# Designs tried in a protein design run: designed miniproteins, single chains, continued (2). Part 99

Each design is a single chain, and the fold is of that chain. pLDDT is the mean over its residues in the fold that is shown.

## One batch from the design tools (miniprotein)

Design m7432
Fold by ESMFold2-Fast:
Structure m7432 (fold): chain A 78 residues (1-78)
Amino acid sequence: MGKKIKKLLEEIKKLKEEIDKLLAEGNIKNVFQAMKKYAKIDEIIKQLEELGALDEAEKLDKEYGGNIKAAKTILAGG
């Protein structure tokens, strides 16, 4: 696995930890910040696809795709 791919996978793990902390606090401001971080995960998945990390991107889309879709709907104002 390329060094760039490894760094992007580590960034997704960091974003997930930040999302979990925000959602644990249960306020509307933190929910919106968590939704923005899900949108960031979507952008990183696209970067993985561009780098040819198709298996990693597919696995992450399966794991996060539903949450990313929900986040984009919430951020668009319903």
Scores: mean pLDDT 82

Design m7433
Fold by ESMFold2-Fast:
Structure m7433 (fold): chain A 70 residues (1-70)
Amino acid sequence: SKLVEEVKEKLEEIKEQSIKEKLSPLEAAEKMDKLILDTIKENPDLSAEEKYEMLEERIKKYDEILKLYE
């Protein structure tokens, strides 16, 4: 899905911005969660598979951020 790919790109941008600006993990999580929630709200016809793929990528990107704080 083009929408899922756009969300994945934006999640990567949030990760890169969080690293550059030294955002807390909570601030990064809030930005990522807002993106996912806004996308779901604006696209009520999203399939369960598309929602799962977006959530999986969000978890993955957040995990990568958390590893930087160890």
Scores: mean pLDDT 85

Design m7434
Fold by ESMFold2-Fast:
Parts: C-alpha cells; structure tokens; sequence
Structure m7434 (fold): chain A 100 residues (1-100)
C-alpha cells in the first residue's frame, strides 16, 4: 500500500512564504510516481507543482514546495501517487487559509 501525508500551516498571511511537505511511504511491491500540487480551492487554478518523483517499492520519500500566496483565500495542497500504468493509487490533501 501507499500512504501519503500532506502537511502545511493551517493559515498564513498574504505575502508570506509557506512550505508544504508531503511524506510518502510505499510499502507496496510496485514503484510509484508522486506529485505535490497546490491549487486555489475556489477556482481550481494551479499555483505550484513539484516535479514527479519516483518512490521505489518498500521506500519512503519527502517532497516540499515553498509557495508565496499573494491573494487571500483557501488553497488546497494535493498529493497524488500513480502506478506504472498511470493509475491513481493514493491521494491526500490539506487546506491552507490565506488571510490579508
């Protein structure tokens, strides 16, 4: 199985940098490819995305994105894991509230 945990501050001020971290544990028998993306929750606009990272069977990895939000609102950090066939095998998310 694949476990994703996405962690970010629950709230930040507009103009401040926030680091979003994803921990990936792959206890399955297949390699997976993981990405971490940040979206505006209201509009669906992509704000930031990691490069894809391969996490080998039986391995763990940590991905981080540093994002500066200039517009107040709710943003969603989404981690996704895909198998070699491009099928989604795990997903996790957390929300960040940006205040003025």
Amino acid sequence: SVTLTVTAPASVKAGESVTVTMTVTNSGSEDVTVTLSVFNAATGELVARSKPVTVAAGSSATLSLTVTFTTAGTYRAVGKAYNKKGELVAEASTDVTVVA
Scores: mean pLDDT 87

Design m7435
Fold by ESMFold2-Fast:
Structure m7435 (fold): chain A 72 residues (1-72)
Amino acid sequence: ALAAELQAEIDQLLAQTSISRSQALQLAVQRFRERGVSKAALAEALRRLAAASEDPVASTSALNMAQGLEGI
């Protein structure tokens, strides 16, 4: 599922770099956009990540990114 692939990309970025979770989320979303994934599909995947997350900061960041994508 797209949400699982997006989470895996975020986790890999956090494991391999010293960037923040917010930066990893932004970079992962950008990479998926470059691969031709639609803004609508990414926004839905981000909402699913937010719903699955037990971290309120992680959930809020994902929801904010989804709203940004839908407004562009």
Scores: mean pLDDT 79

Design m7436
Fold by ESMFold2-Fast:
Structure m7436 (fold): chain A 86 residues (1-86)
Amino acid sequence: MFPTKEQAEKAREIVRTAYEKAKSVDELEQLVIEMLKKEFEGDERDFLIETVRAVGAYARTHGLTVEEAAERLIGFFDELIAAQEA
């Protein structure tokens, strides 16, 4: 399932909000997933949650900072937004 531009923009805002509170990659992942569960439903929610988990797993494996993990999530959603405008 592919999120809409508006859903990707909302997901990006959720990541920014979670990043302000998160002290670790694990906390960032948990906060984003909790916010996604409140704002989204169905297949779109599941797709976004799996994307966040995949980026979190990548960040842990490669020793990324919480800032770098947040930037990668935001970058992913920015690419989704751009793809919808193309």
Scores: mean pLDDT 80

Design m7437
Fold by ESMFold2-Fast:
Structure m7437 (fold): chain A 57 residues (1-57)
Amino acid sequence: SLVEKVREKLLELMKNEGLTLPQAAIKIMNENRHLSPEEQETLGQAVAEAVREIKRE
């Protein structure tokens, strides 16, 4: 799912680049600003859900 892919990317950025969870989330959104507004909204929802899942663990 998109949430699973975003979760993996968040953890990868934190592990490989030493980013905090909020910094990793911001980086994903910034790298994808070329997407349509609808795709950006979908990605934003997936990022929010992935962040909640990581914080729950």
Scores: mean pLDDT 83

Design m7438
Fold by ESMFold2-Fast:
Structure m7438 (fold): chain A 98 residues (1-98)
Amino acid sequence: MSREEIFNAILNTPDKVLPLMIKPEVYERLSKKYSLEEIKRGIAYASLHNVFKKENPPEVVPGLTLAMANALDDEDQYIVLERAIELTKDKSDEEIFE
């Protein structure tokens, strides 16, 4: 699957499914500050660009990035995703999936 296809898959995630993709407390905190579209763009950026604060395994599998994020504690996942959302505010869609 291309990076653009991964980006579009995340952006087209149904609103009811989005709270199931990340930790519930993290979703509640982000949804008070950001729109669903901003959260989806942040998740896509974090998934495609390894913005997580943990060292990645040598083989990077894009589909594992959200699973790795969900292995973080709630505070670390919040910090990573909030940073990703803020970074996407100055980016086009093309800059997010490239």
Scores: mean pLDDT 70

Design m7439
Fold by ESMFold2-Fast:
Structure m7439 (fold): chain A 66 residues (1-66)
Amino acid sequence: REEAIRQLEEERKQLQALDEATLAEIEEALAAETNPDVRAQGELALQAREGADPEELLERMLALIE
């Protein structure tokens, strides 16, 4: 659990380092993504960049993983 939260924080930090053009490409790719699991993971990463609660994001990730 704590390791997964740390991973989300690392992904958020990486997304914060990207410029606006790269973020727009990621958002467009997520909109075109047909795999719901990949799309949901990408949306969680973008929410983490916005400063969403990492515990809430972890609960959403757990709902996608068996």
Scores: mean pLDDT 64

Design m7440
Fold by ESMFold2-Fast:
Structure m7440 (fold): chain A 64 residues (1-64)
Amino acid sequence: SLGEEARRAALAAGLDEREAQAVAGTVQMLHDLGRDDEAERLLAAARAGDAAGTLSLVKQLGFG
């Protein structure tokens, strides 16, 4: 699932388990709501290793 992939990317970017779970939940929620562009942006930030940018996007978009 996108959420599982996002969790792994967030952990690889240096986020802790709680932060990675928030990223995973937010990506999955956005995808389930059809907000795929926003889900892809958050996943891309995590994959790029941008820990600060990833957390900023989670705060902006909320999490599930």
Scores: mean pLDDT 83

Design m7441
Fold by ESMFold2-Fast:
Structure m7441 (fold): chain A 78 residues (1-78)
Amino acid sequence: YSKEELREQAERDIETAEQLLRKSKELREQATTPEQERQAVLLETAAAISAVGALFLAEQAEDEELKERARKLLEEIR
């Protein structure tokens, strides 16, 4: 990958992680069954995986802003 391709992929992975984390939090707030709670945990885990991938790609692209965004997402994941 070129550094440009790495930046583009990192940005997409950050956006994916943000969407998954948002869905996880929404499900947790609305969860009334154990199955819904498990689904929220799975979405949270997927968000963490995407954020870790984005951090790695951002470091390879030497993009400090994307690296910081990915790092903050990892800190928010609960």
Scores: mean pLDDT 83

Design m7442
Fold by ESMFold2-Fast:
Structure m7442 (fold): chain A 78 residues (1-78)
Amino acid sequence: ERLELTLSERAEALLLEAEERLVKNKLPDTRENLLAEIDAIGARRGEPEAAAEAKAAVDRVFALADERAPAAAELRAL
């Protein structure tokens, strides 16, 4: 029993790039930072659907993490 999110190839690529961007820039992987990076990448690539899918996945993981209390490991399910 764990979080498992199925994403389209494009949404997964956006998430990976957003995570890499945050790590490279030494920013914390907060919900706010992830959503902002996904929006920026999606806008740059003209892929709003993939960006929306990736943001929905992030939002869902953070909502579940907040409800479950100790959920840092679940954030890695993205």
Scores: mean pLDDT 67

Design m7443
Fold by ESMFold2-Fast:
Structure m7443 (fold): chain A 92 residues (1-92)
Amino acid sequence: MAREEARRLGRELAAALPPESARLAARAVEAQLAGDGEAGERAFAELAALDPEAAELVRETLGRVQALAAGLSEAEAREVLAAFLAGLREAL
């Protein structure tokens, strides 16, 4: 359920963004999954500088993904985030 919805949110987000903005969003999520906070912050800062409206939409969508992971274990929450990333990549 939550993984399928997260994947759909990723696809919808990628479809709503210009390709370059979607690639930066995917890089930020990849860095978060890898535990690389510095790389994630850098990718998100690049997105915010390039396309502030896209950065806000990404932030709102990540909030929705976090809500889907609420009450899940750390491993299950990571699976939800990974499904979101897979959805993002499907449209790139």
Scores: mean pLDDT 85

Design m7444
Fold by ESMFold2-Fast:
Structure m7444 (fold): chain A 85 residues (1-85)
Amino acid sequence: LKEKLQELFEKYTKQAVELAKAGNIEGAAKSLQELYKVLAENLNRKEVLRKMAEALDAVSKALEPLDPELSKELREGAEELRARA
């Protein structure tokens, strides 16, 4: 169960990163929304916030050379999620 959840986390995070690299910001956001739903059904609030922060950091790093302002906003969002965890 925990291993399958980690696989789903990696799958959706990788999908969001690849979509962001392709300039498909809407697709990346939808992948992160699907990830949030999966995590929220299986993890407690603190674990969801930590995992979502990790996914946002990955997308932020992918966007840094393409959209530095959006990259910064996602990084700040990830820091806020970690602070609430």
Scores: mean pLDDT 84

Design m7445
Fold by ESMFold2-Fast:
Structure m7445 (fold): chain A 116 residues (1-116)
Amino acid sequence: MDELERNRKEFDQLMSQVEQATEGLQELKREAEEIRERVSELPVEDARRRVLELLGQISSLGAQLKRNGEQAIRLAEEVSPELAREAEEKTKEAQEVYEEALSAALAALGAVLRKE
């Protein structure tokens, strides 16, 4: 019982971190898309620097999502099968957001490099 309550608390914390990282990735995706759309208006060096910063942040958040998601699923399996299924679905959605953010940032980088 005590261990189950601790696992549930740790699970809730990990899922909160996954949600926060997912929101961060959505914001980084939006910024990358804005850079791509405005690439003709932006100084090349500033746009390049910002896209590289975005790629670094996306990579970091993606690694955090993978670690925290995998740990959350393991903890959820010890609590209930229903919670484990929910964790798997939310982790899958977070992974899709990561892949979209990475794709957007790489497209923005390509647009900046083509302007040079």
Scores: mean pLDDT 87

Design m7446
Fold by ESMFold2-Fast:
Structure m7446 (fold): chain A 83 residues (1-83)
Amino acid sequence: SGRVQQIVQQLQERVREVEERYRQGTLSVEEAEEVLREVERLADEAYQLILQESDESFRVQANIAITSSIAQLRRILLLVRQK
């Protein structure tokens, strides 16, 4: 569905922005935690919508993209907490 695709794009853009902010040294722990909470809420919405999706290829790709985005954000949060 269009909403799942929109959420996947939003998650990927948020990951890119957070990685850039981390690279620049401007990302706080509190900001990273807030972004992760936001992304996890969007991911929950997307997972519910994916259950209704008839295109198996799209479902698989969307699940991978969402899971990867969350994993990357959790890694960045861990790195920020160590600085």
Scores: mean pLDDT 85

Design m7447
Fold by ESMFold2-Fast:
Structure m7447 (fold): chain A 77 residues (1-77)
Amino acid sequence: MVRAELEATLEAEDPLAAARALAAEVEAEAAAAGGTAEAEIEETPDGAVLTIRVRAVDPQTGEEVEVVLRVRFLRKA
């Protein structure tokens, strides 16, 4: 099993909408790859935090891959 964790901070005019859009894109990509994605969005006073767990299997090796992506969206001032 390969596991990776990534963190990013982004600015958006609408942090909650940006988080939802990214979650939908990642879920669609994971599904297209024959995997799964679980998204959690936490609304904060300054924006939103998206945590997404993606799981897929490499078709060549049969190896399970897990990626955890955490993105903080801050409201653009």
Scores: mean pLDDT 79

Design m7448
Fold by ESMFold2-Fast:
Structure m7448 (fold): chain A 57 residues (1-57)
Amino acid sequence: MLSEKEQKFLNSFDFDGDGKLSREEILQLQQFLEFPGPLDGVLDEAFLAHLREQLAK
């Protein structure tokens, strides 16, 4: 459940442009955004909430 803004941001880290992120790419995003939860490479609701907060700044 991604907004267009969230999808656009995530797609910027998807170099092949298919709109999909691998587990490794999600792990890199979790580290880049300093996610305080588990670094498991899963795009879960907690990580989406953190992402939304970062994109709102």
Scores: mean pLDDT 69

Design m7449
Fold by ESMFold2-Fast:
Structure m7449 (fold): chain A 92 residues (1-92)
Amino acid sequence: MTVEEAFEAEAPGLLERLKETIEKLKNSKNDKDQEKLFDIALWDAFMLLGAEKYREEVLKLLIEAYKIVEKSSNKDFQEFAKKLRDYYEKKL
C-alpha cells in the first residue's frame, strides 16, 4: 500500500473528524478545552492540506477555527490565531 493509497482511504474520515472538532470548538466555553480542540483541528487540517482536492474546504474550516479562537481570553493565543487566519484567508 502506498502513502497515497493510505491517505485516500483515511482522508474522508479525517475531514469528518475535523468538522466534528470545529463544532466542539464552537461549543466549548473555556480556553483550555479550546486550545486542546484547536491543536487537534490544526493537526488534521495540515495532514489534509497535502491533498489538492481538499485544500479549499480545509482552508475554510481552518479560518472558522481561527475565528473562534480569536475570541479566547488568552491574548497570546488570540493574536496568534488572528495572524494565521489573515494568512490563510489570502490563500483562498
Scores: mean pLDDT 73

Design m7450
Fold by ESMFold2-Fast:
Structure m7450 (fold): chain A 95 residues (1-95)
Amino acid sequence: MEEEIKEKLEELIKLIEELLKKKEHPYKEGLEEVLEILKLLYEGKYDKAEELIKKSKSPIARSLGPLVEALKKGDYETALKGLETLKKDIEELSK
């Protein structure tokens, strides 16, 4: 379970980094915040990730709140589902 979470986080981090290189988009600032949050989650810094989400003005970054809560609770099923949903959303933006 924890290995799967870290693998998904690494995959998403790489995907967002690639998206940020390719083109200007209205969600660039929000995606940069999402990237920072995902890196903190990969490092196990859940409280710091939660702080950044609460301070964020980006709807996409703020949508990660339930994911961080699930990880803090050890609810890996909910966390994996949240990461898969985020991956689909990011892939749609990379059209």
Scores: mean pLDDT 77

Design m7451
Fold by ESMFold2-Fast:
Structure m7451 (fold): chain A 66 residues (1-66)
Amino acid sequence: MTAEKFAEAVRKTVEAFSKATGAKVDEKQIDRLIAEAAEALRNGDRSALERKMRDLQKLLTQALAE
């Protein structure tokens, strides 16, 4: 999987989440985390990738809560 395809898949998932839940997400922060996760994947940095995906999950959970 390429970093570009990964970023597109994650972005589409976040968009689907927002449409399904009505949750207001910080698009700027989401785009930043997706870009950083894609870069970590490109560099083979699994630790950074896991950290960025965890940060993204936390942000989505927080948006769903209010």
Scores: mean pLDDT 78

Design m7452
Fold by ESMFold2-Fast:
Structure m7452 (fold): chain A 65 residues (1-65)
Amino acid sequence: TQTLVLQAPSTVPIASASAQDEDGNPVPVEGSPDGTVTLPNAKPGRYLITVTFADGSVETLEAEV
C-alpha cells in the first residue's frame, strides 16, 4: 500500500471529495483547499475520485496505483 496524491484540475478550492476502488467500494480520501487530493494506504488498482469544488462544480479523476 502507498499514499496516492493527485492534483485536482481546478484552481477553485476543494469543498469535498469521495473515492471508490476498482470494485466500487468506498475508500478514504481527503481533499485540501489547495487542490490536493490524498488517498492514504491505497492498494494497487484503479480508483475513481469525485471532487466537488467550492463553486459547486464537480470533476471525476481516474488514478491507478
Scores: mean pLDDT 78

Design m7453
Fold by ESMFold2-Fast:
Structure m7453 (fold): chain A 111 residues (1-111)
Amino acid sequence: MEEIDELVKKAKEAVEKGDYTKALQLFIEAARLARKAGDKEKYDEIVKMAVEITKKNREKLDELLGPGVLDELARSYIEQAKKLEAEGKKEEAEFYRDVARILDPENPEAL
């Protein structure tokens, strides 16, 4: 979808401007739309890009948001994923775990 490509483009522009929080929000929205469209290849590519942005810019993100904020958000998404898994909603749970991995790529519970 054209909307997904536009969100990815805006996310990359936000990275170039140092607006990493906006970049992550745009990547997560692009991933959500790719999942809704059933485009698994595009979804996986977007998640991979977002994870790499967080890994490369973790120190700057912690400076902008405060230390531990991304870790807390990731834990919240993991908790929701576990609830969805218990309800048999495996695809929705996978999305929540992927968002947690985008927010905190080094968290073992997001793997």
Scores: mean pLDDT 82

Design m7454
Fold by ESMFold2-Fast:
Structure m7454 (fold): chain A 106 residues (1-106)
Amino acid sequence: DETLELLYNYIKKKAKELGIELKDEDLEKAFLLVLDSMLEDPELAARLKEEGITREDIEADPGLGFSRLLGLLGQLAYEQKLSGEEVKALFDEWVKKGIEKLLKEK
């Protein structure tokens, strides 16, 4: 899945910026922990509930599920008048939280 591969590469890049080398075997777990961090956002969680999308649905088809999640994030950004820089900062914080959760479980 091209979307999932791009996300994995982004997580690896952000981990390196934190001085952490992620192994390929850790990427799926890192993705799930990033997803958990995104689902902890109350507004994003509310939109997923409205669409009937569960964490289990995203895990069953991570590429499609994550693409849908990004679409909902884009809709929230538009409604809240967030800049591209603010959206990037939110996403980077969720990625950072996911990586930090992974390290605590090792």
Scores: mean pLDDT 80

Design m7455
Fold by ESMFold2-Fast:
Structure m7455 (fold): chain A 74 residues (1-74)
Amino acid sequence: MLSEEVEELLERAKKLVEEAKKSKDPLEAQILLGVAMIAAAVAKLAAEKAKDEESVKKAEEMLEEIRKVEEELE
């Protein structure tokens, strides 16, 4: 089921964002956020192809959160 794969990707993205927030190294934080962004973007693409509007919305919310955290670390 595509929705389970999307949930797994979003859960990984969330964990990476939390690790980035706890990181004292700006470079490590940026790398973690970059990987989280890729995971969330892949989740959004998979959800869009499956026409799963709920998962698309969750992926978009995760991408927006990642962007805000990235801006706060710059």
Scores: mean pLDDT 80

Design m7456
Fold by ESMFold2-Fast:
Structure m7456 (fold): chain A 81 residues (1-81)
Amino acid sequence: SLDEVIKELTEIMREADKGVPVSDIIKRLREIKEKTTDPEVKEILEDLIKFLEENPDNVQARTNALTAAVLRVIGLKLDKE
């Protein structure tokens, strides 16, 4: 569900703030992407994963990308329901 995706992304943001390695964040995002059937959610997660892979050592870029992904999923939920 979109609520579960938002919850999991929010938890990942919290872990990212605590300095968890970007490789662990990407692994969790891939797990969420594998579970989702919504093509828009898959696209949001794929965009996020690619951005993080391109910016593995940029903490500010990582935080901004995670925040943007959460907002995109919230927007998708508001559009559908």
Scores: mean pLDDT 81

Design m7457
Fold by ESMFold2-Fast:
Structure m7457 (fold): chain A 61 residues (1-61)
Amino acid sequence: SLSLKAQLTVAVHEGDAERVKELLEQLPNITETELRLLLGLAEQRGKKDSAEVLREKIKEL
């Protein structure tokens, strides 16, 4: 089975913003560097809602 971080990357790639939010709640120790890499992926792929979820999470750090 996929790790939670692998599932998060898939959810970001697919633009599933609700799933991104759920997985971030299960990953309290995710780093700003990891979040910024995922944000870059979301922005490059035009996944606006997922990008916004990731930006809000970065602001909480």
Scores: mean pLDDT 87

Design m7458
Fold by ESMFold2-Fast:
Structure m7458 (fold): chain A 80 residues (1-80)
Amino acid sequence: SLEEEIKEALQRLREEVAQMRAAGVDPSEIAAVLEAALRVFEGLLARLQKENAPESVIKTVEEAIAELRRLIAEARAEAA
């Protein structure tokens, strides 16, 4: 389902970020990767809203966006 695809995409992103941290990538670069992903998810949300997608799908994307914003804030705090 689209909901599962969204959740899987977010989980893969978390795994990539964990690998980047383990490799010693700067927190500012990690934040940039997460911000690029946020733009993609925000675009998906706008498209799904325009297409009147089911509320459950909209909620799943909104929850993914909220989690991405939290991860970005964490990475930026580490960069400061």
Scores: mean pLDDT 88

Design m7459
Fold by ESMFold2-Fast:
Structure m7459 (fold): chain A 73 residues (1-73)
Amino acid sequence: SELQAEAAELNAEAARRYEEVKDDPEKVRALLEELAARFLALALAQAPPEDHAALRARHAETLERDLALIEER
């Protein structure tokens, strides 16, 4: 429940902060990297230790794909 609330707050913060930086590609990239790390931390807090390596790898792959899509826009 608390982790769900933290995830909801992080999503709200992400939306707000994106509006502040959306016209600056460098700031958008930095924001996405920061948010990806913070979402990963929440995912790791909810997962057993044996799943952590796989979660880190999956989140890194997702971030790379998201950054590539921004470069095309």
Scores: mean pLDDT 82

Design m7460
Fold by ESMFold2-Fast:
Structure m7460 (fold): chain A 79 residues (1-79)
Amino acid sequence: MSPEELARVLGTLAEVSGPDGVDREEAIEAVAKAMGISRETARKMIDRLIKEGLVKEEDGKILLTERGLEEAARLAPPQ
């Protein structure tokens, strides 16, 4: 995943998840639409981010970890 793709995925998830998270299927749909990719590709991206600890799934909901929020800020400034 490129830094630009990572920034877009994390930014999309941050926007739709809020503090309580977003349903896994809604997260997949949001990423797919934001990036213009298939739901299958979006699901693989989200699963990779979970494996890397940038995103977590909690009670069927997807939300950013503290590390994920830090990475999103690093990749998508302001600076």
Scores: mean pLDDT 79

Design m7461
Fold by ESMFold2-Fast:
Structure m7461 (fold): chain A 65 residues (1-65)
Amino acid sequence: GSDAVIAEARRLAAEGKFDEAGRLLQNAVRSLRDMAEKTDGEEASQYRADAERVEAALRELGAPV
């Protein structure tokens, strides 16, 4: 889930692997947004909320969203 990918990205950043952490989060945002566009109603809202949480983590790393 989004919590697991955020935790992994923070671990990578703590090890100085900022590029890898940024790519992991950027890929997660794209996937979640694609799923939101392909679904409807409450499922789409859940994917959008997850994408927003991953984008917040990406901003913490200083990467563009």
Scores: mean pLDDT 81

Design m7462
Fold by ESMFold2-Fast:
Structure m7462 (fold): chain A 58 residues (1-58)
Amino acid sequence: MSLKQQLEEEMNKTTELSLQLIDLIRNNSPQDQIEEAQKQVLEENKKVVELHKKLRAA
């Protein structure tokens, strides 16, 4: 899989996690679940940023 395809997959994953986070907030889920989802979104965003920088360097 190319770097471009990996970036697209990670971006899609970040979007899915963000939508799940929004659903948890809208459903007034426990704070612990919301914080877990926020951490996952941040981790995926870091991967997206790193892949994007790698593509820009190429």
Scores: mean pLDDT 81

Design m7463
Fold by ESMFold2-Fast:
Parts: sequence; C-alpha cells; structure tokens
Structure m7463 (fold): chain A 70 residues (1-70)
Amino acid sequence: AEPAPAEAVYDWPGETVRAVLSRLAGADLSDIDPEKAKRALVLVFGEGLPVRDALVKAGAITPEEAAKLP
C-alpha cells in the first residue's frame, strides 16, 4: 500500500510544497523552511487544520505572521 496522501507531501520538492501553501494561504510563503512547509501541508491534508494554524504548529511562521494571513 502507498503512504497516506498527506504523507506523500514529504516526497514532494520543497518549492512545490511552498507554492501549494502560498496558494492555500493567499500569501507568498516562498521564504519559509521547506521541511517546516512540508510538515504544515501534512497537518492541513492529514489533520484538516486551517493553513494559518498548521503553519504556526509546524514552526514555519510565527502566530503574529499567521494573524496577517487572509
């Protein structure tokens, strides 16, 4: 069996993950750590967390930066 779809994100290129997160958040996230970006996207797809909450939980952005997202 293949890994769960959310876990497949860890095999994606970091640029792809950051591009997907940028579209979901409505903001440019190209400067975030790609490993933290992958964790955030796994939280969105696997646990159904809002993008802003997933980014903070993954340590990709601060809670203050998340509050600025649309």
Scores: mean pLDDT 75

Design m7464
Fold by ESMFold2-Fast:
Structure m7464 (fold): chain A 64 residues (1-64)
Amino acid sequence: MLEERVEKILEEVLKKYPDATEKEIEFARMAIAMALMEGKSEDEALEVGIQAVKDARSYEEALK
């Protein structure tokens, strides 16, 4: 099921970013789901999830 795959990959992202905010987590979850729906591999979806956390943090810092 897509949701199970998303949560599995998200767990790997959170191992790298254990301090991720709820907003960053939701952004990563959405990005991972989109990547998997596009037919990307789990490794590619993991990279997308990691990038999503970085992008969310960058946007938050830019707004300060």
Scores: mean pLDDT 80

Design m7465
Fold by ESMFold2-Fast:
Structure m7465 (fold): chain A 61 residues (1-61)
Amino acid sequence: SLAEVILEMLRSTRTIEAQRIILRWVLAELGLPLPAIGPATVRRLLEGGAEAVRDFLESLR
């Protein structure tokens, strides 16, 4: 799924800063709104997995 692809992209890097950059880039590519993405958001998505990523994307529609 798209959420699983995004999760794998985030997991491909080891720093929260790189993960924030990847997440913002993905949102821009999808044409979704670009909220202020802090470290807490990235940690929540990594801990919650694909379901958390999907729910996050749906919250921006």
Scores: mean pLDDT 82

Design m7466
Fold by ESMFold2-Fast:
Structure m7466 (fold): chain A 61 residues (1-61)
Amino acid sequence: SARFEEAVRLATRVLEEALAQGKSLSEAARIAYDAVVKELGLSEEEADRATAAAAIEVQEK
């Protein structure tokens, strides 16, 4: 739970930074996924879920 929350926060931050640099949403999501896997050592399934949650947070008004 706490580790997943950390992953979502990291993914959200990385995704927002990539979007601010002019990257597409799909490219930003890939970068966020890679960051979560490399920095937190999450499984592909966990990283995918964290990245999806981050993408929703970024797109919410």
Scores: mean pLDDT 82

Design m7467
Fold by ESMFold2-Fast:
Structure m7467 (fold): chain A 74 residues (1-74)
Amino acid sequence: SMFSDNSAYALEKIAKVYEKQGNKKLAEEAKKAAKYLKENPSTDPKTMQDILSKLGKPLGEQSAADTRAEQERA
């Protein structure tokens, strides 16, 4: 169960980064994934890692492309 909590926590951090970037859609997806893992602590570890990889990967790639969104301060 700790593993699902840790994965959910990581997704919440990812969601906050997307919020700072102004990526509302990705922030919402990360929050939904975090909530799903909290509600489903028996989720398979590889499913959790797949979710983390999919949502974490754009952080490095799209964050660099969309850093200007943070200057809007919204």
Scores: mean pLDDT 66

